# Designed miniproteins, single chains, continued (4): the designs that were tried, part 15

Each design is a single chain, and the fold is of that chain. pLDDT is the mean over its residues in the fold that is shown.

## One batch from the design tools (miniprotein)

Design m12519
Fold by ESMFold2-Fast:
Structure m12519 (fold): chain A 87 residues (1-87)
Amino acid sequence: MKIETKPLSDEEIDALAERVAENYKDASTLVAAYLTIIGLEVEGRLDDAKRFAERVIEALQKRLAENPDDTDAREALEFFKKVLEKL
């Protein structure tokens, strides 16, 4: 039995990444994003996992540029950079 899974669209990835960037102070949002990346990797959707992690990093970099003293944004950014490096 083979399940055919469609790749995530750029719009879907951007929407998910922006949700993380809007809610990075909520630990449940960070956990959900991390589990999404790991779930995609486990499903063999490594390209989707990398694209999502990269978009999250870009969105958090934008937030940190707007608020350079935001420690939560910086910590979330460093966390997702480490996740991307492990993929």
Scores: mean pLDDT 78

Design m12520
Fold by ESMFold2-Fast:
Structure m12520 (fold): chain A 60 residues (1-60)
Amino acid sequence: MSKEELAEQNREAAEQLRKRAEELRKEAETLSGYKKELKEVQAEFLEMAAEVSEYLAEKL
């Protein structure tokens, strides 16, 4: 696999992770208490993973 293909895969992964994080944040808005907090934490985790994937795409 070429550097360009690896960069594109990391960009696609980041987009998918950010989309899932947005979905989790929307779900959190409909919840309360512990369930809301759990979804918010999960969204933050996916956002961090997306940042790593974006960094790798830029570095490649």
Scores: mean pLDDT 82

Design m12521
Fold by ESMFold2-Fast:
Structure m12521 (fold): chain A 75 residues (1-75)
Amino acid sequence: GLLNSAKASAEESKDFPKQAGEGLKTIGDRLAKEGRYKEAAELYKLAAKMYEEAGDKESAEELRKKAEELEKKAK
């Protein structure tokens, strides 16, 4: 499926997934600052997935926690 294809591509290049994750995190940070918590949480989850594929589990866990906190604020 689409997710499997994206995951496979990310695993082939460690540099590319990390850069993609950094970009998504930057946009997520901006959306969170603007109060767009639901959209920011979505981007943080995508960024966490990219960091996980790059082998950066610590950054991925941090972003998942931030996404969960933002989802609670989006109520």
Scores: mean pLDDT 74

Design m12522
Fold by ESMFold2-Fast:
Structure m12522 (fold): chain A 68 residues (1-68)
Amino acid sequence: MEEVEEFVRELVERERLDAAERARLEAFLKEAKRKGLSLEEVREEYEKRRELLRKEEENREAVLAKLA
């Protein structure tokens, strides 16, 4: 888990994540620890999750625009 913790630390420092993003990242890290994921698996899952959330937000905005 040290490599996962280093990855999270680098993201926090580089991206200067706000409190909400940091809390979300910490929740993901806790889940990764529970599952015993490798650094590569954590990175892949994190990126997939980010893309899915971004796509969901885009879809939600499109629906709201259509309803407005």
Scores: mean pLDDT 68

Design m12523
Fold by ESMFold2-Fast:
Structure m12523 (fold): chain A 65 residues (1-65)
Amino acid sequence: GAEELRKRYEETLKQMEKARENALKYYSSIYTKEEVEKFQKKLDEAFEISKAILDRRYAAEVAAL
């Protein structure tokens, strides 16, 4: 049902956010602040693209109900 699709969407989004946070923490432990800022910008851009794909998939799945 719609609620199960929503839960899957929310779980996937949380996993994506956690992966971004973990990547940033790891990178921050190795590199300079300037390099981390550049990496964070790229991570944010990649996240927005992935989220847009996830949002479209979720909308299509809900519309198919």
Scores: mean pLDDT 86

Design m12524
Fold by ESMFold2-Fast:
Structure m12524 (fold): chain A 77 residues (1-77)
Amino acid sequence: SNAQKAIEYLKKGIEALKNGDYKTAAEYFEQAADYFLKSGDKAGAVLAYNLAWYSYEQAGDKEKAEEYRKKAVELEN
């Protein structure tokens, strides 16, 4: 299911984050957010967008970090 895929990508992102692979972590969190949205889980998508924002900031990708910050704020409103 889309919800199961969201959780799987979320776990992969967290593992990449633990390894310091910030860009890879951000890409997994992007996938997790997409699957959370497809499953109707807005809270899960907000979490995944915030984790992508953090991961892109750690990777030094300020443009993508700001993109995912805005996506998280938009969904919370």
Scores: mean pLDDT 91

Design m12525
Fold by ESMFold2-Fast:
Structure m12525 (fold): chain A 55 residues (1-55)
Amino acid sequence: SEYLEELEKLLAEATGDARRHAAAVLGLARQEAEKGLLTPEMAENAIASVRAALA
């Protein structure tokens, strides 16, 4: 998934609290994707949340 690749990239660049948040968000997004429940809206919100933590 293009969204999971973006989250993995953000995790690789993250440190400290932002890294813990990114790891948790990626884990949840992977679980939802495996269930077929990850919507584009959910994925975009997840990416935005991680980006905000990195700023």
Scores: mean pLDDT 83

Design m12527
Fold by ESMFold2-Fast:
Structure m12527 (fold): chain A 92 residues (1-92)
Amino acid sequence: KARELLLEAARLALEAVDAAEAGDLARATELLREALRLMEEAAELEGHPPSEEARANAERGAAELPRLLAADPELAARAREQLEKWIALLES
């Protein structure tokens, strides 16, 4: 189901935040790209594939976000909190 793909994507994104805080930017980028692939698959299952612009913006985000998360502990904490809330919602 699309929900299961979104749940796995959220868990991978949470691992990416942890990797970025640990200074492993390469792993954080790989985890974010895998999360995006799962989100795209979920969107296709729902009949609403992302636009080319949305895909380009998401890929840029995956490349840039790890550096921002590593430099800003408050941003990393907020990202973790948001992802944990999404995981809880998807699990219910």
Scores: mean pLDDT 84

Design m12528
Fold by ESMFold2-Fast:
Structure m12528 (fold): chain A 61 residues (1-61)
Amino acid sequence: SEIEQAARELYQAVKNGDTEKARQAASRLAELLAKEHGYEDVEGLAERILKVVTNAVKAKA
């Protein structure tokens, strides 16, 4: 699915330290989730997703 692809792109970007790609992937994932579930704060969702994924990647390093 597009959501799974965006999530994988986000994890890979965070792992590689590519801040710009990580932000783009988090925004895309947030937009896809907002479209499916009707969330209104897409930017806030993107920031939360990026923070959670970044912390998860750091915890596994």
Scores: mean pLDDT 79

Design m12529
Fold by ESMFold2-Fast:
Structure m12529 (fold): chain A 68 residues (1-68)
Amino acid sequence: SMIKKIAESALKALEEGNEAAALRGLQEIIDLATGEIKKLAEKALEALRNGDKETAKKYLQEIIKLLD
């Protein structure tokens, strides 16, 4: 899945401290996804914008899990 690859890349970007790349990835997921995955991506984006990197990672991990 393209969305899964974007979510994995965004998670890796957060682990590497590249917040800008993670924000772009999350916005791309929001633009491409619907339903539960879109809601999780919106929550991850909000958490990251508020400086809550760990919560953003948790939502990205849930997106990846749902796409397995």
Scores: mean pLDDT 88

Design m12530
Fold by ESMFold2-Fast:
Structure m12530 (fold): chain A 95 residues (1-95)
Amino acid sequence: MIELPEFPPEARDLASLTPEQRRKVILAEASLALIDMTAYLVYKYDGDEEKAKKINEIAKEFIDEARRLLAQGASVEEIEEKMKEYNKKIVEEVK
């Protein structure tokens, strides 16, 4: 779906975690918001709904992966590497 990003239910499930883990969730959420905004802009200005949907699916994949990593005690650096991987996927999709 091509919508403004909201705090996803999966990330909310982690709200009971420590302040450090919450910061990691915020970092992942900020990345997701940027990816979702990119998908929305592609849809709005290029009229390419199919590309925008694909970009949004990649963004959702990232939040699921970030949630999994955070649950496993991943570092901020590990989350940033995953952000980098998913950003590359977005760039490839919009080519």
Scores: mean pLDDT 67

Design m12531
Fold by ESMFold2-Fast:
Parts: C-alpha cells; sequence; structure tokens
Structure m12531 (fold): chain A 80 residues (1-80)
C-alpha cells in the first residue's frame, strides 16, 4: 500500500541521514560521491512525498515533511 511504501522509505532515508551525518563529521566525501548522495536523497524524498499523500494519513504526511527538512539540511552540507 502507499502507507507501507512511505513508512519503509522514511525508515530507509532516516537510516541514510543518520549514517551520513556521522560520516560528514569525520570526512569530506568526493564530489562524485556527494552528487550521487544528493540525487539518491532527492529521489527518496520525492517518492516519500508521493506515497504519504496517496495514503491520506496526516501523521505520515507530517513525518514526510519532517524527514524532508532533515534531508534538505544534509543536502546543504553536501553542497558546502
Amino acid sequence: SPEEKAKKLIEALEALLARYDAVLARQTPSPETRAFLIDTIRAMVKLIEKYAKESGNEELIQKAEEVKARADALIARLTA
């Protein structure tokens, strides 16, 4: 279902964000790695927003907005 797809993608993105917050505190990835991560994060956010909206679940839509804000913050760090 859209709800299950959104939940799984949110969990996957939260795990990715946590991992790369830790990585970026210790090292600067290559430009190629940064570009790949930005594209991956943006694609995941787009799918999360799509499935959260299709689910009609307001709590899930709010969680999608929260995870997007955290993703945008990581993208800003990757483009610095």
Scores: mean pLDDT 85

Design m12532
Fold by ESMFold2-Fast:
Structure m12532 (fold): chain A 55 residues (1-55)
Amino acid sequence: SEEELVKKAEELGRKIADPGKAQEEGYRLGVEEGASPGNIQLASAAATLAGIRAK
């Protein structure tokens, strides 16, 4: 689900604690989960924001 994808992306971004790497890994996560283009972008953004907030 979209909510599960966002939660996973946020957890991933927090662990990475680097916005650039979090953005790339969030995008990869969305692609691997077979998300829609919009949800892939959402996952990338959620991971990026979590990566910024972590450091």
Scores: mean pLDDT 84

Design m12533
Fold by ESMFold2-Fast:
Structure m12533 (fold): chain A 98 residues (1-98)
Amino acid sequence: MAEIEDGAKSLEGIGKEMADIARKNGLTDIAKKIEESTKKMVEAIRAGDVEGLEKALREFLKASQEAADKITDPEERIKITNLSVAAALVGVAIAELL
């Protein structure tokens, strides 16, 4: 379904933007965790693996919270928070389609 592929691309874009913000703030290890969990989410979606998607989404949200806690710029912290909410909503919607 087009919705599943569009959702996978949406999560890929969200993960990239979040990892870029983390890297810009010197959080290289957290950026790698965000990139790895994003890759796992996309792979789980394409495999039809609901359990894998839920696990990867939890890892992604944990890494995004670690980034938000360490970022001192309020504007960038708000961006991370908004991206994490968007990822959760997209992830839940896709899980219902799998």
Scores: mean pLDDT 86

Design m12534
Fold by ESMFold2-Fast:
Structure m12534 (fold): chain A 64 residues (1-64)
Amino acid sequence: MQEELFEETKKKIEEVIEKNKDKSMGEQLKAVGEVLKEAKEKGLSDEDLEELQRFAMQKIAEVS
């Protein structure tokens, strides 16, 4: 696990969800997907990406 990249990506996910909390769940998921795509291109592992995706889905459910 690349902890620095993981923590940075997790914070970006939280910020993106908060910024888009008044939008549809689909738009929130799209914004999160773009953040995760960038993290994958930067070398984050598939395991870390799956964990962050689950985290994002939980956060979206909390704000929707």
Scores: mean pLDDT 79

Design m12535
Fold by ESMFold2-Fast:
Structure m12535 (fold): chain A 63 residues (1-63)
Amino acid sequence: TQEEKEKMKKIAQKGANMVLDGKPLEEVLKEAEKEAEKAGLSKEQKQRVLDAVKTVGDAQKAA
């Protein structure tokens, strides 16, 4: 649903900001997973959020 998509974007954005603030990627991914579960996201939706956060972390490390 649109509400689920908005929740996914919000969680992914929070995770990305935490990574950019220098928090360890592993810690950020654990927090994003908890937030996704709390928001009632499916396994597939949760994985998409985690993949988005990981992509930001990988890009930041490579820059």
Scores: mean pLDDT 77

Design m12536
Fold by ESMFold2-Fast:
Structure m12536 (fold): chain A 79 residues (1-79)
Amino acid sequence: AGLKAVLERAGYGKNLDEATLQLLAEKAGVPQKYLDDKYTTVDGLAYELKKNEASGNALITAINSEAAKIRDAAAELGL
C-alpha cells in the first residue's frame, strides 16, 4: 500500500490534489524523497514503508503509524 492507502487509512478522501498530498507528507515528516512524483506513487511509498520495517506484519504497522502522522499533519493544516 502507498500514499493513497495511507491517506484513506487516515480518513482522507481519494481526490486530494497533488499539492495538498505533498503538504501532508511534508508536515507528517515523510522523507523529502517521497515528495518526488515517482515516490508519491502507491508503489514508491509502499516500497519504502516495507523496506523500513523488517519483521512480522511490519508493513501494516508502518501504514497505521504513517496514517496517524498524516492525521496530525492534516489537523495542523485545517483539513
Scores: mean pLDDT 54

Design m12537
Fold by ESMFold2-Fast:
Structure m12537 (fold): chain A 58 residues (1-58)
Amino acid sequence: MEEEKRLKELAEEAAKRLLEEAKSSDPQRAELLRGLAESLLLLPLGIESAIKVSKELK
């Protein structure tokens, strides 16, 4: 319950950050960042997997 809520909030924050970065990037890079942000919002299970991998890397 709380974990899912936090993952969704993290995904939204990450997507927002990527969109901010895209605003000041080259058009080609902006396109990639927007696509990545959309993918994060569409793949909640992928987000959970990414977080697990990030914890392992650290």
Scores: mean pLDDT 70

Design m12538
Fold by ESMFold2-Fast:
Structure m12538 (fold): chain A 65 residues (1-65)
Amino acid sequence: EEEITERFLASMRAVGDEEAIAFYEEALKAGYDPRRAALIAMNVSAGLPKEEALARADAVIEREK
């Protein structure tokens, strides 16, 4: 879990995707855990609206239980 989020951040920094990093930090400030925050940031960076990005991230987390 933590390893996956660290790899996501490293990849975003390597390609210079500052927008994805900013959304990740915003989600952490909103009280989301690092994995959920990374999924939200990834979905928003891919062009999804914040509400849909959040719903998709939640679906992934629930599916992986």
Scores: mean pLDDT 70

Design m12539
Fold by ESMFold2-Fast:
Structure m12539 (fold): chain A 71 residues (1-71)
Amino acid sequence: SLEELVKKLKELLENKASDEEIKKAYEELWKKVIEEFEETLRKLGHSEEEIEEQREALRKVGEEEIKKILS
């Protein structure tokens, strides 16, 4: 679940886990966030073009956030 992925990332950050473990956990969490957001947009009647634009925007945000976490 999304909550389990959030908890895992939080535990890795609090326990000073390796950058590789933190990055992997963050990537798994962010992928799940994007997937659930896409499903929600489809259920609300958004077009596939709108969903693709939002997915790309969220992907870029996730890449920038992981760079900050690992810096």
Scores: mean pLDDT 81

Design m12540
Fold by ESMFold2-Fast:
Formats: C-alpha cells, structure tokens, sequence
Structure m12540 (fold): chain A 73 residues (1-73)
C-alpha cells in the first residue's frame, strides 16, 4: 500500500511541475492537489518522509508561480 501511494505521489509531483512549467494552471493545480491527497494518506500510515513533504510544497509553489505568470501575461 505505502509503496503504491509513494509511486503515485512521485508521478503526481512530476506531473504538477511539468504542467506548471507549461502554464497549464488547471492541470498543474489538479496534479498538485492529488499529490497532497496522496501525501496525506502516507502521513496517516506513518510512512511519509520530510523530503516528500518538501517536494509537494515545491509543486504547490510551482502552481502558484504559473498562476501569477498567467495573470501577468
């Protein structure tokens, strides 16, 4: 279970970063939200690492950056 959640978490983090870089704000936001949900499940299992938490935060910040870029364009 935890291994499957961790794999999905990493996939969603990578997806959020890629979509944010492309200024696909809606897609990036959905991927970041899914990553946060997966992280929360890992935390419930006591399996989440600090590095995973920081990666999710980085993805959320990338989404915010993409939102700002779209609004300023």
Amino acid sequence: MAEELRKELLEEIEKALELANRLDVEGAREAAKKAKELLDKLEELGAATQEEVLRVVAAELAVIGAEIDVELA
Scores: mean pLDDT 83

Design m12541
Fold by ESMFold2-Fast:
Structure m12541 (fold): chain A 59 residues (1-59)
Amino acid sequence: DEIRRLVEEAVAAYRAGDVEKARALLDEATATPEGARAVAALMAEDPEWAAVYREVEAA
């Protein structure tokens, strides 16, 4: 639930044009192996979140 909240905030930041904030939030969510697994699972289930994640990582 905490990891999900960080991902939701990252998506909101990205849509607001704050790519640096989105990247920082995703880095925080993936800072632990458990968090990285949770983020991967969320990206597999939601194609919109997966698209945002790819855009932020490519930036």
Scores: mean pLDDT 81

Design m12542
Fold by ESMFold2-Fast:
Structure m12542 (fold): chain A 62 residues (1-62)
Amino acid sequence: SEELYREHVRRHAERLAKESPELAQKGAEDNKRSYEEGKKNGDSDFNIKRAELGAEAYREVL
């Protein structure tokens, strides 16, 4: 489910932010870029939604 995926990414982002802030920031940027490029290039709704949820999860912990 979207909720489980988002929570999974949030937990990883929290841990990553504590252990390696640089990698957490990169994770946020990578998800945001994937969302934006996915919308621009007509990627699958599934991939676009996953990138959106990932970007949101990272934003909440950073």
Scores: mean pLDDT 83

Design m12543
Fold by ESMFold2-Fast:
Structure m12543 (fold): chain A 85 residues (1-85)
Amino acid sequence: MEEEVEKLLKEFEEIVKDPSVSGIQKLNAFAQAVLEMVRAGFPKELILEFIDRALKIVLENETDPNLQFRMRIAAIVAKREVEAR
């Protein structure tokens, strides 16, 4: 599971760094990765780690303050849903 989290983070970072990928597509990629981890039965701790590290990747690589804000909200919502399980 930990190796799969590292793979998902690398794939997500490539998406975030790709200038041809729109902000909406980046947000959708984040949401889909979290949903896939939940459906695959990943431990809560690993999903929360993915959310925190994915948010950091976006904040370090994205300069659009609107996308940064939307990503922060997406991370908060995702964490709430994961922790409620």
Scores: mean pLDDT 85

Design m12544
Fold by ESMFold2-Fast:
Structure m12544 (fold): chain A 81 residues (1-81)
Amino acid sequence: SVAQARQLFKQAQDLFNQGMDALRNGDYDTAITLFDEAIRLARQSARLAEGQDPELAMESEILAGMAGIGRGVASLLKSKE
């Protein structure tokens, strides 16, 4: 449902923000885990929003992409330690 999609999107946003905080603090393992969770929930939101709320589906895919970039950065920085 659209209501479930919105709830998942909000949860993905909260996890993304926590991942960004972990990344800023140099806690790369925690950041990777949080970004992976954000990606999964954002993609679930996008699938549930498909055909019902195209704007929410697009916003959810953008959030998944941003979390993917954050995960990549955290993984790269961890590998250089």
Scores: mean pLDDT 91

Design m12545
Fold by ESMFold2-Fast:
Structure m12545 (fold): chain A 60 residues (1-60)
Amino acid sequence: EPLSDIEIQLFVYFAKQAGLSDEEIAEILRQIGNDITPEEVKEIRDGLEKAKAKNKELKA
């Protein structure tokens, strides 16, 4: 069963914390049934890191 967009973002976040590469994350998501590329995984990862940095800056 394919993951929703929100579930993909959460999976990418946790998989990054576990040390998985963009290619490994994309491969796992494809095995689940999602049509996603390593480039798209990287884009999600970069977006999450930018959002975290902005929240930290506003908090400081």
Scores: mean pLDDT 74

Design m12546
Fold by ESMFold2-Fast:
Structure m12546 (fold): chain A 86 residues (1-86)
Amino acid sequence: DYLKEGEKAYEAGDYEKAAELYLKAAREAIAKGDNKAAIEALKKFKKALEEYLKELAAKGELSEEEAKEAIEEARKYIEAQIKKLE
């Protein structure tokens, strides 16, 4: 179960792995027509991706501005996908 594996990765602080697993969970839910599960997985994906990008900025792998722009763009697209499933 990708959702449960993603939750374990998130709790371990592995935000990159959590984002990957939550995205897989969302894609499976969409393929099955389970909009509620897809929305849950996309919300968790958004949170994990935001934490991952913040971590990259904190480590100096992205500038603060690059991380801010990436987070804003990702949130915009993910929230639009969630809205389509509502």
Scores: mean pLDDT 86

Design m12547
Fold by ESMFold2-Fast:
Structure m12547 (fold): chain A 61 residues (1-61)
Amino acid sequence: EEERQRYLDELIELGVEAVKKAVELTVLSKYDTPENKARIKEVEAELDRIAARDAELRQRM
């Protein structure tokens, strides 16, 4: 049960991080600059990593 609580806490942290990244993508996509395009690719990669970790934790619970 203690290990399950740790997974839940990590899922909450991942959820918060995903929301922050989604907001950043929304702001970046408003302006079509090369800098924003590069950052969008980075944030999308970060979101993919968050989604993969979320899926892994859910499988362990």
Scores: mean pLDDT 81

Design m12548
Fold by ESMFold2-Fast:
Structure m12548 (fold): chain A 55 residues (1-55)
Amino acid sequence: LSPEAREHLERLRRALEATRDLSPAAQEAIRAYFLSTVPEEYRALLEAEAEELMA
């Protein structure tokens, strides 16, 4: 994993952890927002990691 991809992943994980007690709809909105700010080449990777983290 590149340093840039790792940085995006860490930011996503921190955001999800910080908002884990919010409603599922709010968590989805925050996840969608973060994914929209990430270059497309990392988006699929971060989506997969978010699914694993929330499972």
Scores: mean pLDDT 73

Design m12549
Fold by ESMFold2-Fast:
Structure m12549 (fold): chain A 60 residues (1-60)
Amino acid sequence: SLDEEFLRLGDEATQAIADGDVEKAQEAVERLRSLAEKTGDPRLRGAVEAFEAQLERLKA
């Protein structure tokens, strides 16, 4: 399901950010963004925005 896919990608993004793996984190966040846009769910969009903020801090 889309919810299961979102949770899986969220776990991947969380782990990649924790590991400092910018490339993997970016890929996971891009996939999360696409999924959130496809569902139109504002809660999923909020989660993506939070991950994007973490990714930008990691890249700084």
Scores: mean pLDDT 82

Design m12550
Fold by ESMFold2-Fast:
Structure m12550 (fold): chain A 85 residues (1-85)
Amino acid sequence: SLTGPAGTVLRAFGNNAVIEPEKLLEDLGLKSVSDLKPGMRFKVRNLTSGVEGEATVLGYTADDNPLVKFEGYEPKEGDKIEVIK
């Protein structure tokens, strides 16, 4: 929801970002980061910038945070991300 909590970009590097897991997993209907499969795609809205687009799951980090690639745009640390359902 655009009025609810949003996932936070913890780190960003080019088109790739590490995202705080709780809200992203909730929005995707997943129970843990290990349920994230490489190549999984979803639509995303960056609430900080207003940009909408697609993201692709690359996996998760050693500290159990989702690692995703944003298609055609670069996120920044602190950006708020919501999955478009």
Scores: mean pLDDT 78

Design m12551
Fold by ESMFold2-Fast:
Structure m12551 (fold): chain A 60 residues (1-60)
Amino acid sequence: NEKKETLLLILEDSLKYIPKELQEEVKEFIEELKKKFNEMSYEELEKKLKEFAKKLESKL
């Protein structure tokens, strides 16, 4: 699960580059991923990240 842990760390670190208005939404998303971390495969985690990124991009 090193790849999944690395993805979460990268996402958490990326918070400092996200607009303040969107930071809370991203934090909530990270917490949801953490809750389901042991239940998700790497592929599922990556898919959820891509879906969220697309949604976030539409708000920018």
Scores: mean pLDDT 76

Design m12552
Fold by ESMFold2-Fast:
Structure m12552 (fold): chain A 61 residues (1-61)
Amino acid sequence: GSEETIKGAEEGARRMSEALGLSEEQAEKVIEAARKAAEEGKSTLDAEMVGLQEGLRLAGG
């Protein structure tokens, strides 16, 4: 994806991590998942959703 899409996904993932009360290490994993999805051509929203799913997985177990 574009640099703007990647940056948007990273920023959204960071905000989601804060909202979920994740640790810094868990937040990094959420941001990486969103970044990778955006790099693979997903939209900002779809990349953020990939990050959210990872964040919920980490928060719930």
Scores: mean pLDDT 81

Design m12553
Fold by ESMFold2-Fast:
Structure m12553 (fold): chain A 60 residues (1-60)
Amino acid sequence: SSAVEEALKRIEELGVKAVLGVIPAEEAIREIQKIKEEFSDDPEVVEAAERAIKAIRKYL
């Protein structure tokens, strides 16, 4: 669905921006967690969110 596609793109965008230092890691993680909660029934979005959060936390 278009909503799932946009959620996945947003997670990727937030992850990249956080790793590059464009936005604070804590802010990116909070936004990704909000997307994960909104799409909690979608395993693809949940998995992508968890991967992005782990990647961001590694550079802290």
Scores: mean pLDDT 86

Design m12554
Fold by ESMFold2-Fast:
Structure m12554 (fold): chain A 64 residues (1-64)
Amino acid sequence: MDKTLEEAFRLAEEAAILMSSSNPEDKAKGRELFKKAVELAEPLGSLGASRVTGGAIRGIAKSL
């Protein structure tokens, strides 16, 4: 539906997966992607924050 919310979710999910890596370079990339997800979602307020959080949780779950 909202392409921006979907993209923020996707970036947060990918960021969480990368940050769960044992590789320091992947962790750094994950942090940068998470920053982009937050910046993209910030204008959408609580809905944006909820989507970023959901993406991060899903990414963590997939990396376990």
Scores: mean pLDDT 81

Design m12555
Fold by ESMFold2-Fast:
Structure m12555 (fold): chain A 75 residues (1-75)
Amino acid sequence: SRGDELLARLQELLLRVGELQHRGRDDPEVVRLAVEARELLVQGLAALEAGDLDRAQELLEKAEELVREVEERLR
């Protein structure tokens, strides 16, 4: 289902954020972006639990944008 797919993507990205935060731990901007992405993903999980799939997707997409910024900074 869409909910199951969103849950899997939110959980996978949350693990990825942890990995990127560890890799960039000496860069305060990387840490800041990773924390913001984590907060969005936690809100996305809460939206999914409330049955708001559109809000969960919006929050996931915003977190994916921040993850892309972190990956670009670490290249």
Scores: mean pLDDT 89

Design m12556
Fold by ESMFold2-Fast:
Structure m12556 (fold): chain A 64 residues (1-64)
Amino acid sequence: TEKINQAAKEALEWATENYETKSDEELFEHIKEKLEKAGASPEFAEIVAKIILKEAKELYEKKK
């Protein structure tokens, strides 16, 4: 759980920083892969990656 939580936090930061330069598909795939490498199941990683991508977009729009 802690390793997955850390991966999710890092993925959110990365996706927010790269939101303008990468497609939604590229961002989603990277987030999902990072979560799976941290031990998340593919199904769980997909659900969380969608949430993180939405959150990254919101944070990007609020920061700039």
Scores: mean pLDDT 81

